# Designed miniproteins, single chains, continued (5), part 1

No score or structure here was measured in a lab: all are predicted.

Each design is a single chain, and the fold is of that chain. pLDDT is the mean over its residues in the fold that is shown.

## One batch from the design tools (miniprotein)

Design m16001
Fold by ESMFold2-Fast:
Structure m16001 (fold): chain A 67 residues (1-67)
Amino acid sequence: MKEEFRKEAEEDIRAAEENLKKAKESVTAAVAAAINAIAAKFNAELAGDEELKKKAEEVLEKAKKAM
């Protein structure tokens, strides 16, 4: 069900954004943000939600720069 993957992507984006806020204090938080963003991107692709996919890609790029 596409809606299930959309919910998972939204939750993963929220987790990635929370970890990204802590990335300045911890490399572990930056790595966690990247992992959550990768999961969000895959779930957004499965949901067919291009906006969530773009948001996940933006968070992933920010996480990579924080590492």
Scores: mean pLDDT 82

Design m16002
Fold by ESMFold2-Fast:
Structure m16002 (fold): chain A 72 residues (1-72)
Amino acid sequence: SKAFLESLLKLSEEILEGVELIIEGVENAILKRHPDLSEEEREELKKEKEELIEKARKSTEEAKEKYKKELA
């Protein structure tokens, strides 16, 4: 079970990196598809992206702490 929990910790970190890249890719795709977006709309998109990334980071850290406690 220890090897499984260590794998989950590593996978959680890799998933977070992947999620961040996907979120960045989605923002870039929206901007390319909608070049007529106002500056205000672009700022709102950036805020939504940052909030989503922060939520993903918090969820990942909570999961990692849970796995670490089970390893200890």
Scores: mean pLDDT 81

Design m16003
Fold by ESMFold2-Fast:
Structure m16003 (fold): chain A 118 residues (1-118)
Amino acid sequence: MLSPAETLQRARDLLSAFIDEKGLEGKTFTVEEVNALVDELISRLDKEDQEILISVEGYAGLMIALSHPSTSVVYTDAEGREVTLTAASSRELHVRFLMDQSGLSRSEAEGVLDLLEG
């Protein structure tokens, strides 16, 4: 079984390679487009890599935003505001995205973000 850090790194590698393969680097994604992209990738993977991506599916939008400086994800926050998420976005915005999309507590979201940025 992979550690949490190894699981997140493998998921990032799979997503980044898929975005590069499809020529989607530097694009803006909606959350619905992120979900469709992840579903397509999962359908192409072996069972072990499918289980990895399914375990981190709520983090996929952040992983995609972190994959390239010009790549962004747009979503509607809990207050009904349209927010654009990028690699350059504040730590607070990255944490709030993980909370809003994954149902994580603040401390859990901060832990995930530390693993993604370490």
Scores: mean pLDDT 84

Design m16004
Fold by ESMFold2-Fast:
Order: structure tokens, then sequence, then C-alpha cells
Structure m16004 (fold): chain A 55 residues (1-55)
């Protein structure tokens, strides 16, 4: 759906902002990678839901 597609785009933008914020705060590379992985998993879940609705 268009709403899910926009939610995926918004989540992707939010992820970039969170990672940039962590880097600015001097977070460790390990912490940044951990947070990135969790956010990527959440985005992948939304993408899977969007694909399922198209079927």
Amino acid sequence: SAALQEAVAAAQKRKDEIIAQLKKQGASQEKIEEVKKKLDESIAYLEAAERRLEA
C-alpha cells in the first residue's frame, strides 16, 4: 500500500538520522552497527509486509 511504502521511506530516513546522531555523539562503531542492524531488521519487516499486500 502507499501508506506502507511511505512508512518504509520514513523509517529509512529516520534510521539515517539516528545513525548520524550516534556518530555525532561519539558512539562506538560496535554500538552504531548494533543499532543499524536492529533498524534494518525493522525496515525489512515493513518491506515484507508491503510485498505481501501486493500479492
Scores: mean pLDDT 79

Design m16005
Fold by ESMFold2-Fast:
Structure m16005 (fold): chain A 74 residues (1-74)
Amino acid sequence: SLVEEARELIERLVEALKEGDAERAAELGERLERVLLELVRQGKVEEARELLAEALKAIKEVEEAARKVAEQLE
């Protein structure tokens, strides 16, 4: 399903971000965007919103982890 595909893409995107693989993260982000837009097109707006919120939360957690490392280097 598109929901399962989106979840897999979110997991892979978070992994790429943790590894610092900017190219892979960008590609996975573009694929996730297309899946979310297709969910919206199919009227599954609530599912798309939940998946987007999940992705943004996961990205923020990676950002916070990176900030903590930077703070320790001060």
Scores: mean pLDDT 83

Design m16006
Fold by ESMFold2-Fast:
Structure m16006 (fold): chain A 97 residues (1-97)
Amino acid sequence: MDSELAIEAADLIAQAKVLYDEGKYDEAIELAEKALELAEKSKSPSKDRLLAAAHLVLAKAYKAQGKEEEAKEYAEKAIEYAEKAGDKELLEEAKKV
């Protein structure tokens, strides 16, 4: 059952992915960081999946900016949360960062 926070986090992640695809990395990072805060406060069963997805957007955006250390840290967190969520697609994408 998704809480209001989980729904807002999911929407922000979707928007951050679009911004990332458009090359708007700073804006993608801002929305993904906000999504992390909302997902962390959420008590939804989707929490770990949302945390994985938000960390993955952050990892990809930081890598695109040449910030390799930040990208690695967020990718490692995306892997941890994707494993906890049982989301094989997110896990595979996080390992490719």
Scores: mean pLDDT 87

Design m16007
Fold by ESMFold2-Fast:
Structure m16007 (fold): chain A 60 residues (1-60)
Amino acid sequence: LGIKAIVKEDYTAKTPEDLTLKKGDEVEILEIVDGENVKAKSLKTGKEGIVPKKYLEIIE
């Protein structure tokens, strides 16, 4: 997808596949996993993982 998003609230990984994010971080959405979750890449750390869509505000 390559869509940019801003993290709206701190999110701490719940599983090894999840991505830990801080409010205000920028991510790139790589894939839609399901209705609630996406696979994203942190632009700050370069790490990839699953994050709930509700924690993200899509900017482009």
Scores: mean pLDDT 79

Design m16008
Fold by ESMFold2-Fast:
Structure m16008 (fold): chain A 88 residues (1-88)
Amino acid sequence: SKENIKKVAELLREAGDALSRGDIDTAIEKLEQALKIMKEDKNAPESDIKLVETLLKTARELRGASPLEREVAGAIIHMAAAILEKSV
C-alpha cells in the first residue's frame, strides 16, 4: 500500500540519519521496523523486502566501522528511501 511505503521510507531515512550519527542500534531498530511493515503487507514486492533485508544486514555489519563507512551507508539508505517513495 502507498501508506506502508511512506512509513517504510520514513523509517529508512531515520535509519540513515542514525548511521550518520554513529547510532548503529537505532539504525538497526528502524530497519527492523521497516522490514516488519513490509513482511506484513501482502502487496509488498519480494524485491523491495530483499532490499530492506540487505540494508539491515549491512547496518549490523557496520558495528566497529569507521565514521566514513557509516556516512556512506547512511547515504545509500537515504537513496533507497527516495527510490521506494518514487515507486508509489
Scores: mean pLDDT 84

Design m16009
Fold by ESMFold2-Fast:
Order: structure tokens, then sequence, then C-alpha cells
Structure m16009 (fold): chain A 91 residues (1-91)
């Protein structure tokens, strides 16, 4: 089992809502933690989860970057600043 933590930056609640809807459509169990954090759980591998999220975010116009084996950054297309940080943790 893998836990995904998505931290939304730049007050982008709409992005977190879109990510949540996407993950739920892919069979993930999701939970909102406060205004800026989304947690999702899946039986998929870390590599699969980060690849699915990267493809989804890029479909929305975000630039994505892998940092190490477990972290994905999404850059806002309007500002070029980091809009979301995704961390995948084995549980």
Amino acid sequence: MVKIVVHGLVNNAELLDKIRAFLESQGYTTERVGNATLVATTDKSIAETLAELAEFLESLGYKTERVGDSTLLAYDPETGLVAAVVTAIPV
C-alpha cells in the first residue's frame, strides 16, 4: 500500500479539488486535511502513482518534475512557481 500526500501551494484549492476528483476516479481513497493538504491511499506502486499524477497535471498545463524517487513538483503555468508538492510514502 502507498500513501500519497499532496500539498497545495499558492492558495490553489481548485487544483486540490481537481487532483482529488482524478485520484478518486482512478480508485484511490482520498481525504482532505485542512485547506492545503490532500492524502490518498492506493495499492499501486510509488512509480505508478507519481506517473499518473504527472500525466494528469501535465494534461492541465502544469510542468512537472521528479525529485528523487518519491517526490513530484508541479509548476503553475501562469507564474512558473511551484503550485503543488506530491510525496509518495510506502505504508
Scores: mean pLDDT 83

Design m16010
Fold by ESMFold2-Fast:
Formats: sequence, C-alpha cells, structure tokens
Structure m16010 (fold): chain A 88 residues (1-88)
Amino acid sequence: MKHNELGKQLYAQGRLDEAIEHYEQAIKEDPNFAQAWRNLGEVLLDLGQDEEAARYYRKAGEIYASKDTEEDKQLAAENYATAERLLA
C-alpha cells in the first residue's frame, strides 16, 4: 500500500522512473495488487510504451476478473478495454 501511494505522488510530480520503482515494489510485495499493475501501465503510457502498457493493463484486468464482486468485474472490463485501445 505505502509503495503504491508513493508511486502515485511521484507520478503526479513527473518523476516517472521513481514512480515505476515504487509500483514495482508494490507488485513484489503483493503480485495480486491490481491497482499497482494498472498504475505501472499508466506510467508506461506516458513514456510512449503502448504495447508494454497494454500488457500491464491486461494483467490488472486478469486480477480483477479473478474476483466475484460487481466492482471487480467492472474494473476488469475497463482495464481490458484500455489494453485493446492501446493495441488498435
């Protein structure tokens, strides 16, 4: 949790490389933390790495899709839609 929040703060400041490091730490601590995968994808989009960003959005979608709540199903659909847009 703390690393994901620090990554968000660094991203807001335009410190993209440092944001990536903190999102990677969040994923290392909890590989099922879908928000961290999605946030990493967003930073990669800003870096022009659309194909890599699409892969991370897809991973976030898969994690959300593995859960049974309506909110998680909606988040899965949104992340999959973002990945499809980036590959089009």
Scores: mean pLDDT 84

Design m16011
Fold by ESMFold2-Fast:
Structure m16011 (fold): chain A 82 residues (1-82)
Amino acid sequence: DEEVEAFKKLIERALDVSAEDAETFVKQAKEYAKTQSVDQLKKIRKAALEQKKKAEKLGKTAVAKALDELAKYLDELIKELG
């Protein structure tokens, strides 16, 4: 539960990340994701997609693309682990 909350908090902060920092953010999120269960990965993927929609609304194109890449990575990881 605490790990899922910490990861969700990281994803929630994505809207405050600059375009340059978005790549570093995705790399960190991918590292964290590899240690998570399938159930936790599904929850985080939903959060990433929600943040992507918010980033798109705010015109943060680079952040939205980074969150989309993260969501795709999480989807692939879920398929590999499930």
Scores: mean pLDDT 80

Design m16012
Fold by ESMFold2-Fast:
Structure m16012 (fold): chain A 72 residues (1-72)
Amino acid sequence: MEYYNKGLEYKKKGDEAFRKKDYETAKEYYEKAIAYYEQALKLDPNNKETQANLLEAEINLGITLLTLGVLK
């Protein structure tokens, strides 16, 4: 539960950084959120809410990385 709450905190910080177009900071926060959600899933592998939030954070990290990779 504590790992899940930390994952949620970092995901929120990632979302705020992304909104401010600070994509490098957003990347770091999404990476931290993913790490905490993975720890939460090790404790409760069948938690559908944690699985959904992990997937969303992974998708948001992917979008952030694509945004950083577009040097056009």
Scores: mean pLDDT 83

Design m16013
Fold by ESMFold2-Fast:
Structure m16013 (fold): chain A 118 residues (1-118)
Amino acid sequence: MNTPWRLEVRFSGLDPETGGRLGDRLAEAYAQHPDDVVAIVEALLKAAVELGLTIKELRFRAPSPEDLARIQAAIDEARAAGVKIEKVELSLAPPGQPPSASIDIEGPLTPEDVAAMA
C-alpha cells in the first residue's frame, strides 16, 4: 500500500498567472497527499470548475475498485458543475504495477484572445 504514485499534470491555453497558480496548487496537493492521488485529482477537478478550465485528457490507474469508483464520482460531479472533460481513461493498476494519474488541462483562451495578448 506504500507504492509511490506518479501524478503528471499538463496545461495549455492558460494565462501565465492562472497557469502558475494551478501548477503551484497541484504541487502542494501532491506534497500534502502523496499516498492519496484520488484526493489530489478531486482537488484538480475542483480547481478546473472554479477556474473555468477544460480537462482535455484524464488518465487514472487506480489501486482499488473503491478508488476507481471515487474518481468516477468526482468526474461526474465536475461535469455536472460545468467542467468539459473530453477524454477519460480509467483502469485498475495491474498486480505489481504502481498506480498513476495524468491530467491534461486546457484554458479558455481562444486564438483571438492569444492574438490580443501578443
Scores: mean pLDDT 73

Design m16014
Fold by ESMFold2-Fast:
Structure m16014 (fold): chain A 102 residues (1-102)
Amino acid sequence: GARELIEEARELIEEARRALEEGKLEEALELLGEALELLEEAARLARKEGDEEALEEVREGLEEAKRLAMEILRRSEKKETILRAIGLILRAIGLLLDLELG
């Protein structure tokens, strides 16, 4: 269900934060990408179930993933890492807009 996907995504976001603290920018990006996929599916399930609380938790997860991706962008020196971070930021923004606009 939506709640289980949110819990898994939250765990990946925490792992990404730790990877970022260790300077593992590429690992953090991969973990955030996986978290965004889980949050996208969680939003779909939460809408189907009418779970407004789960949608709020998805929003919070997306905002945190966006914040971490922006931090990775700020610390990135490699073109590939910069482009991946921008891609994640844009995806998170798109998912947040989808949540708010329907």
Scores: mean pLDDT 89

Design m16015
Fold by ESMFold2-Fast:
Structure m16015 (fold): chain A 61 residues (1-61)
Amino acid sequence: SSSLLSRADQLRRRSEELRELSRRLRSKGTPRHIRAADGLDELARYLDQQSDRLRQQAQQL
C-alpha cells in the first residue's frame, strides 16, 4: 500500500532531521544541550520504530 509506505518514509525523514539536530546540540557540550539531544534521540528512535511497523504492515498480504 503506497499510503503506508509514504507515511513510513515521512516518519523516517523526520527521524533523520531530529538525529541531525541532536548531533548539533550535542556538539555544544552543555548539560542542557545534551539533555535536549537525548530527548530528540529518544523521539527519533520512536519514529523509526513506527516507520518500521508501517513498512512491515505494507509488506503483509
Scores: mean pLDDT 86

Design m16016
Fold by ESMFold2-Fast:
Structure m16016 (fold): chain A 65 residues (1-65)
Amino acid sequence: ATSLAALSILAIGEMLELPEFKEVKVEGDKITVYVEELTPETKEALERLKELAEQAGATFELVEL
């Protein structure tokens, strides 16, 4: 999916702004986000990433630490 690069850039941006975002992995058509705590801001960012991943034909996975 060509949009996977855009998803990676967006996810890195969220990690820099939201300390709860601990890690982002992109593996083929799968994006996995590791979060320490689900705040309202983190939930909104996760929903945006999930929607973009689904539109790009990628699988979105959330891991709560």
Scores: mean pLDDT 69

Design m16017
Fold by ESMFold2-Fast:
Structure m16017 (fold): chain A 71 residues (1-71)
Amino acid sequence: NAEELRQKAASYVTAAEIAASALDIDENPEQTRKVAEELAEKGLELAEQIPDDPEFREWVRASAERVRALL
């Protein structure tokens, strides 16, 4: 259902943002960058599958863009 997809997408991009935000104190920044990129991509993929929620899709895109800016 759309709500579960929304929750999963939000969880993925939020986890990506948290990981990317902590890169400066991370013990393995190279691996954390890869994980953050992968999480952000999964969030974007799930968000694009949600019909009739352009505001949520835009929020996920904005979150992914913030992650990319930190990497």
Scores: mean pLDDT 80

Design m16018
Fold by ESMFold2-Fast:
Structure m16018 (fold): chain A 81 residues (1-81)
Amino acid sequence: MVQIMQQTIRVIQQDNRQMQSFIDTGDPQMIEYSIRVGDQHIQLMDTVISSMDQNNAPQDIIDQARQQRQQMQRIRDRAQR
């Protein structure tokens, strides 16, 4: 269980790096794609965090998931310039 949660956090960290990379290209299509995907992933993360809380996941895992969700939101908001 915890290993699956840690893997999920790693995937989100990678997605955040990829999103930032697309934004850094300055390509309007890549930026728009990153915003759209970011919005979808933020909604998914809210559901995942809620599920983790309901299942009494370790607080450290929940906190890491919340931190990644906040980073994704910040990257997405910056993309809108």
Scores: mean pLDDT 78

Design m16019
Fold by ESMFold2-Fast:
Structure m16019 (fold): chain A 58 residues (1-58)
Amino acid sequence: VEPLIEALKDPSESVRLAAARALGEIGDERAVEPLRKAAKDDPSASVRIAAGRALQKI
């Protein structure tokens, strides 16, 4: 899960969006805090929504 957590910080919105979705599907508790931060702080509304949805799966 570490490479996907790092991908949440990627300069590409598409990469961050894919990382948020993948972390939700994996359901690893280590992703909870990185996803909470992305859901609050990411500049893209789409990424924030995806991170919030991912949190509901964990």
Scores: mean pLDDT 78

Design m16020
Fold by ESMFold2-Fast:
Structure m16020 (fold): chain A 71 residues (1-71)
Amino acid sequence: SEEEFQTAFDSGQKFYESGNYELAVKAFEAAAKLAPNDEQKAKALENLGKAYEKLGNYEKAEEAYKQAKSL
């Protein structure tokens, strides 16, 4: 549901803001899977990419960004 997406997305943002990038990745992955439409899925995937960049995983970050742009 949209509520389940929002809960996962908000969790991801809070983890990202607190520097818990590994947990942010998990939350944004969940948000992308729960996304009710392409717009919300793209938002989750863009934030997933940002979290991967913070972890130094540039390959996974690029993969997430490309998926977001393909929606």
Scores: mean pLDDT 90

Design m16021
Fold by ESMFold2-Fast:
Structure m16021 (fold): chain A 71 residues (1-71)
Amino acid sequence: AEKDLERAEKLLEEAEKEKDKFEREILLSLASMILSILKLEAEKGKLSEEEKERLEELEERLDKLLEEKGI
């Protein structure tokens, strides 16, 4: 879980810095997939409160980046 949260965070950081639209979309898609898996684990009660809070923060970051692209 911790490693997956770190990976998702790294992908979002790279997406924020990426100027190529297609590469940015790939990075966001990969982050979204990891976060979706983590969300399923959270629903099963397998994440700590700290991990859930970090997951929520990363989901919000993903949503903001997708919103910027969609406008």
Scores: mean pLDDT 79

Design m16023
Fold by ESMFold2-Fast:
Structure m16023 (fold): chain A 96 residues (1-96)
Amino acid sequence: DRAELVARAQRALSRLRADPNKPVTKEERDALAEFLERVAELSPNPEVQKALREGAERVKQATTGEEVLKTLIDIGRKAAEIDGDAFARAVNEALA
């Protein structure tokens, strides 16, 4: 299940980078949002958890690959600014 989530999120991200002008599918949005929710669950910092969960909702509402990619960059930057160590640890645990 975890390995499948990581694989789905990585496939979605790779496709969005390759063709950001193509409409984003529900499956791609769901995979990326679920991955962000997983990172939030693993974060020890409540403010990082909140930022990541709010980001997951933004990803679910995005319509274009460019919009999703910009949202992911914004979320990552915000989480890193709140607590870079907690964010990095949570991402590494989610990818393991």
Scores: mean pLDDT 85

Design m16024
Fold by ESMFold2-Fast:
Structure m16024 (fold): chain A 74 residues (1-74)
Amino acid sequence: AAPASPEELLAQAEGVAKKAIEAAKNGDRSTAASYLTALGVLEVAAEVNGHTETAERIRKLYKETAKKVDEILA
């Protein structure tokens, strides 16, 4: 299997972030939390593969998504 490219990791992270927000909109706190955890895993995957800029972009996306989830569920 080919290693995930920076573009593939970022696209996966964006998809996961959207799913976290949709779960929050549906009142599903546990599913939203699971998708936020998945974003953290993708950040680590980018870092381990030397994709430092991609890891930083995923970290920023995680922070923005977590804030939106908290605002929706408040």
Scores: mean pLDDT 84

Design m16025
Fold by ESMFold2-Fast:
Structure m16025 (fold): chain A 109 residues (1-109)
Amino acid sequence: SEIEEKVKKVLLELSEKYGVKIENLEEEVKETIALAKMLDAGILTVEQILKGHSDDIKLTMIQLTAALVYLKLENSPTYEELEKELLKEVEKIDPEFAEDIKKILEEEK
C-alpha cells in the first residue's frame, strides 16, 4: 500500500541518517504498524515505549516516528496528541532528532 511504502521510506531515511541497522525492513514495517495501532488504542504511551527500550533508543525513536506517519496518513483522531507527546519526549533525549521528526511529519500533509 502507499502508506506502507511511506512508512518504509521513513524507516530507511532515519536509519541511514542515524547509523541504525534494520536487519529485516519488511518485518520492521509490520512491527511499526502494529506499534501505531497500539498507540492509537491507548494500550501503550510514547513515554512507556521509550523507557522500555533505553538500550535501543535510536531505533525506538525511528520506529515511533514511522508509526506516527502511519497514523497521520490514516487520519487517526489520536495523531495530534501523540505527535505532541513524541516531540516532547524526544526533545529531552535528542533535540536534533526532534527537529527531523517535525520536518517528516509536516511533509506528510
Scores: mean pLDDT 86

Design m16026
Fold by ESMFold2-Fast:
Parts: C-alpha cells; structure tokens; sequence
Structure m16026 (fold): chain A 76 residues (1-76)
C-alpha cells in the first residue's frame, strides 16, 4: 500500500540522516512518484494513528512507526 511505502521511505530517510532527520510531503511525493496532496492525506492518517509526527521542516516516524516499518520489511 502507499502507507506502507511512506513508512519504509521515512525509515530509510531516518537511517541515513539520524534520529533528527525529517522529510517534507513534497520530497516524499517526488520519491514515491505520487502527488503531494495524496502523500499529505496519507501522512495525516498515519499521524492520527501515532505512526508519524509532524515537526518543523516535515515529518518523521514515531517509535511505533519505526516498529511498523520493521514489520513491513520482515514480510518482504
């Protein structure tokens, strides 16, 4: 799903940039090949579930979101 792709992309970004690494909805849209409005809608849903958090400059995974991304990787 697109939500799983967003979680994996955010996990990869944080692994490369460290625990303070953030990514904007526009950067995610470019990386995933989808519209920014589509990514923003899914990010809001993930934020409501406590899997991502909005911070100055963009979004990052919560500890719960990182655990979810690891579960998704384990299934592939």
Amino acid sequence: SLEERILLALATWQEAGGPTAVVSARELAGALGVSQSTVSRHLRRLEARGLVERVPGGYRLTPAGLARAREIRARR
Scores: mean pLDDT 80

Design m16027
Fold by ESMFold2-Fast:
Structure m16027 (fold): chain A 91 residues (1-91)
Amino acid sequence: SMAAERQKRLERLKMRWSLIYYEYGVDEATGFEKARELLKEELGVVAKTIDEIEEAMRKYLLELGVSQEEADKLLSQLEKVRNSIKKMKEG
């Protein structure tokens, strides 16, 4: 069914995102590349910045029927990593 296929796609996306978040916490360059690969494979989108990754992911999650609240929670980890990188560059 369409509902079962949508749920399967969402579960796959969440799993891949969790793995990418782990890589971002260890190595931002590797995390960024894996996030770009996920976007290209799942969305056909070529992202060049962290902001473009976040925007494309948010749009896709909402299209899959994820609530704005759940999308915000999933993407909040990327925002925390981005803020950490910014602080390291400013310190």
Scores: mean pLDDT 72

Design m16028
Fold by ESMFold2-Fast:
Structure m16028 (fold): chain A 104 residues (1-104)
Amino acid sequence: ATQVASATIELPAEVGAGGGFSVTAPAGATELTVEVTNTGDVPATVTVTVSNSNDEVVAQETATLAPGESVTLTVPATSGETYGVGVTSAADVAAVLEVKVYAS
């Protein structure tokens, strides 16, 4: 898989605080894999959302990530389409997350 996007997302200690970015599926891609890693030193509870170009949620997962732990979401993708990748806090705890997106 080829890495097509990466971002560091810092969430304040606030339920519902979010960050994200958009990614365009490259030519020939049939899937996008979103990997979210807790790079902080405390457990983080986050909701990861992937939306399509119509702002429809195509994948969503809520996970409690220990330091160094990752959650992975894989979605079907259409080449040239733009997808939204969002992470929101599900707990009143500050989080530092690394988000990577791979195309295959």
Scores: mean pLDDT 83

Design m16029
Fold by ESMFold2-Fast:
Structure m16029 (fold): chain A 74 residues (1-74)
Amino acid sequence: MDKLIEEGKKLLIQAGNAIQEGDLEKAKKLGEEAVELYRKAGDDELAEGVRKAVQQQIAQAKGDQQTLQQLGKQ
């Protein structure tokens, strides 16, 4: 159980790095893998929380890119 949670944490760190690099597709893939590991560990609450957090972080990064494009056209 704990080993799956630790592996999921490593995937979340990699997903965060992918977001910082602007690779939102890679971040989504890594986040989905982390959620799957937490579900396999039997921690449905953690899995749901992580899914929500990753989705929100990707959406925010996508929105920030859109806002920067609009500001850059001034």
Scores: mean pLDDT 75

Design m16030
Fold by ESMFold2-Fast:
Structure m16030 (fold): chain A 79 residues (1-79)
Amino acid sequence: AVSARAEPSEPVTVKVGQPATITAKFTVREGDAVVEKTIQKTSAPPKKPGTYTFEVEGTVTLPSGTQVPVRAFAEVKVE
C-alpha cells in the first residue's frame, strides 16, 4: 500500500506584479520505505491585491520505481 502526506508551503506575502516562490514538502511511504521530496513553484505575477490559493504539483519516485503524483495548496497574500 502507498500513502502520501503533503506539507503546504508557508504563507507568503508579495506585491502586485511580484511572483511568489512557493515551497512544498511531500512525504510518501511504501511499506517501511519513506521518500521525502521538496518541490518549488514560482507563481505567475498577481494582477490584483487579495488572498490567493496556489497549487504545487509534482511526482515522487519510490524505491520500487513507482511514481506517485502529489499536490499541495499554499496561501499567498498580495498587497
Scores: mean pLDDT 75

Design m16031
Fold by ESMFold2-Fast:
Structure m16031 (fold): chain A 90 residues (1-90)
Amino acid sequence: SSSLPLDTLQRIHSLNLQALRKLLLSDYGGYAKYQVEASKLLYEAGLKTGDKDLVEMALQNLELTAQVARRSGDEEAAEYARRVLEELRK
């Protein structure tokens, strides 16, 4: 099924909003933490439902998170997001 569960969608939305708040404060560690958590939930939902588009979206979100942190000069936050991306890709 390609349908994302509503409870999962709500939690992802909440985490993305928290990530945005951290980004606006130039807290790239906090931004990466919330984006990684949201991406893991999206990835798990994709695997559970067999929805490869959700899996791909989660991996793309992790890549974007790493890029944003790297461009901001937060190498630790960028490395954290990249490590999670590599773990999920195996």
Scores: mean pLDDT 87

Design m16032
Fold by ESMFold2-Fast:
Structure m16032 (fold): chain A 67 residues (1-67)
Amino acid sequence: MEDVKQRLDEIAERARALGHPELAERAESLKQTLDVFDERATPELKEEMLKQINVEIDRLEAELAAA
């Protein structure tokens, strides 16, 4: 969980540095979603959520690499 949140922070920072605030905002939104699930969801729901978030992180990384 913490590792994933750190990854999102790094993506947001790189996106802002590269002039893509829209990608940074999307990374920050995903981190907010993780924070909500980390506080309020069951362990099983967290695991399923983490799978979906990792797919979105991979997409953000690909878009940032292409930018």
Scores: mean pLDDT 79

Design m16033
Fold by ESMFold2-Fast:
Structure m16033 (fold): chain A 59 residues (1-59)
Amino acid sequence: REATLEEIEREALELMKEQGLRSLPDLRLAVKLVAQQRGVRLSEEEIEEIARRVGEALK
């Protein structure tokens, strides 16, 4: 599971960089879209945690 979450984080980061986005709602949406494409169900807490990490990586 952790490896899958890391892959979701990486793909969400790439999506945000490609789109030039960095707002928290966009981060959450990117995480949700990547998880959906991978067929992975994330909890609300997991979505928020990954979105926050991606936002920090965009700095």
Scores: mean pLDDT 76

Design m16034
Fold by ESMFold2-Fast:
Structure m16034 (fold): chain A 83 residues (1-83)
Amino acid sequence: SMERIREELKAHTEDYKKAALDNAEKAVQLARAGAPPSEIASYLTAAGLYVAMIRLAGDEETAEEVYKAYRQASAEVDRILAA
């Protein structure tokens, strides 16, 4: 059931937070290093997925905190790639 899935996800929200932030930061580092857009996109996609998992777990406060960091990283990647 969705309730059981949510309970299991709640046990991992701190791991998902760390994974989201690490992937978002890695995307920015790769963009600064001139890595292929496909590689940068894979890390941004992973970060977004972990934010979605935190939301699915019902931890809306942590999800919003991490989503804010994700949006900042995404904007920085866009800025770097536009230069």
Scores: mean pLDDT 89

Design m16036
Fold by ESMFold2-Fast:
Structure m16036 (fold): chain A 60 residues (1-60)
Amino acid sequence: SSKELIDELIKEFEAKAKGATQDEISELTNKAFEELEKKGFSKKEIAEFYKRIQEIRAKL
């Protein structure tokens, strides 16, 4: 299960998103998905990451 790695990536995203502009947050989001695709994460794992990123963005 890659869940723990995804949890760590979410924590890193949240830290980097603090004080960032909406454009910077969108760029960080896009880069995170590109890196997950490159690392061979499954569509299901990427969808879970997306859902959690959207929850964080809703709080910013």
Scores: mean pLDDT 78

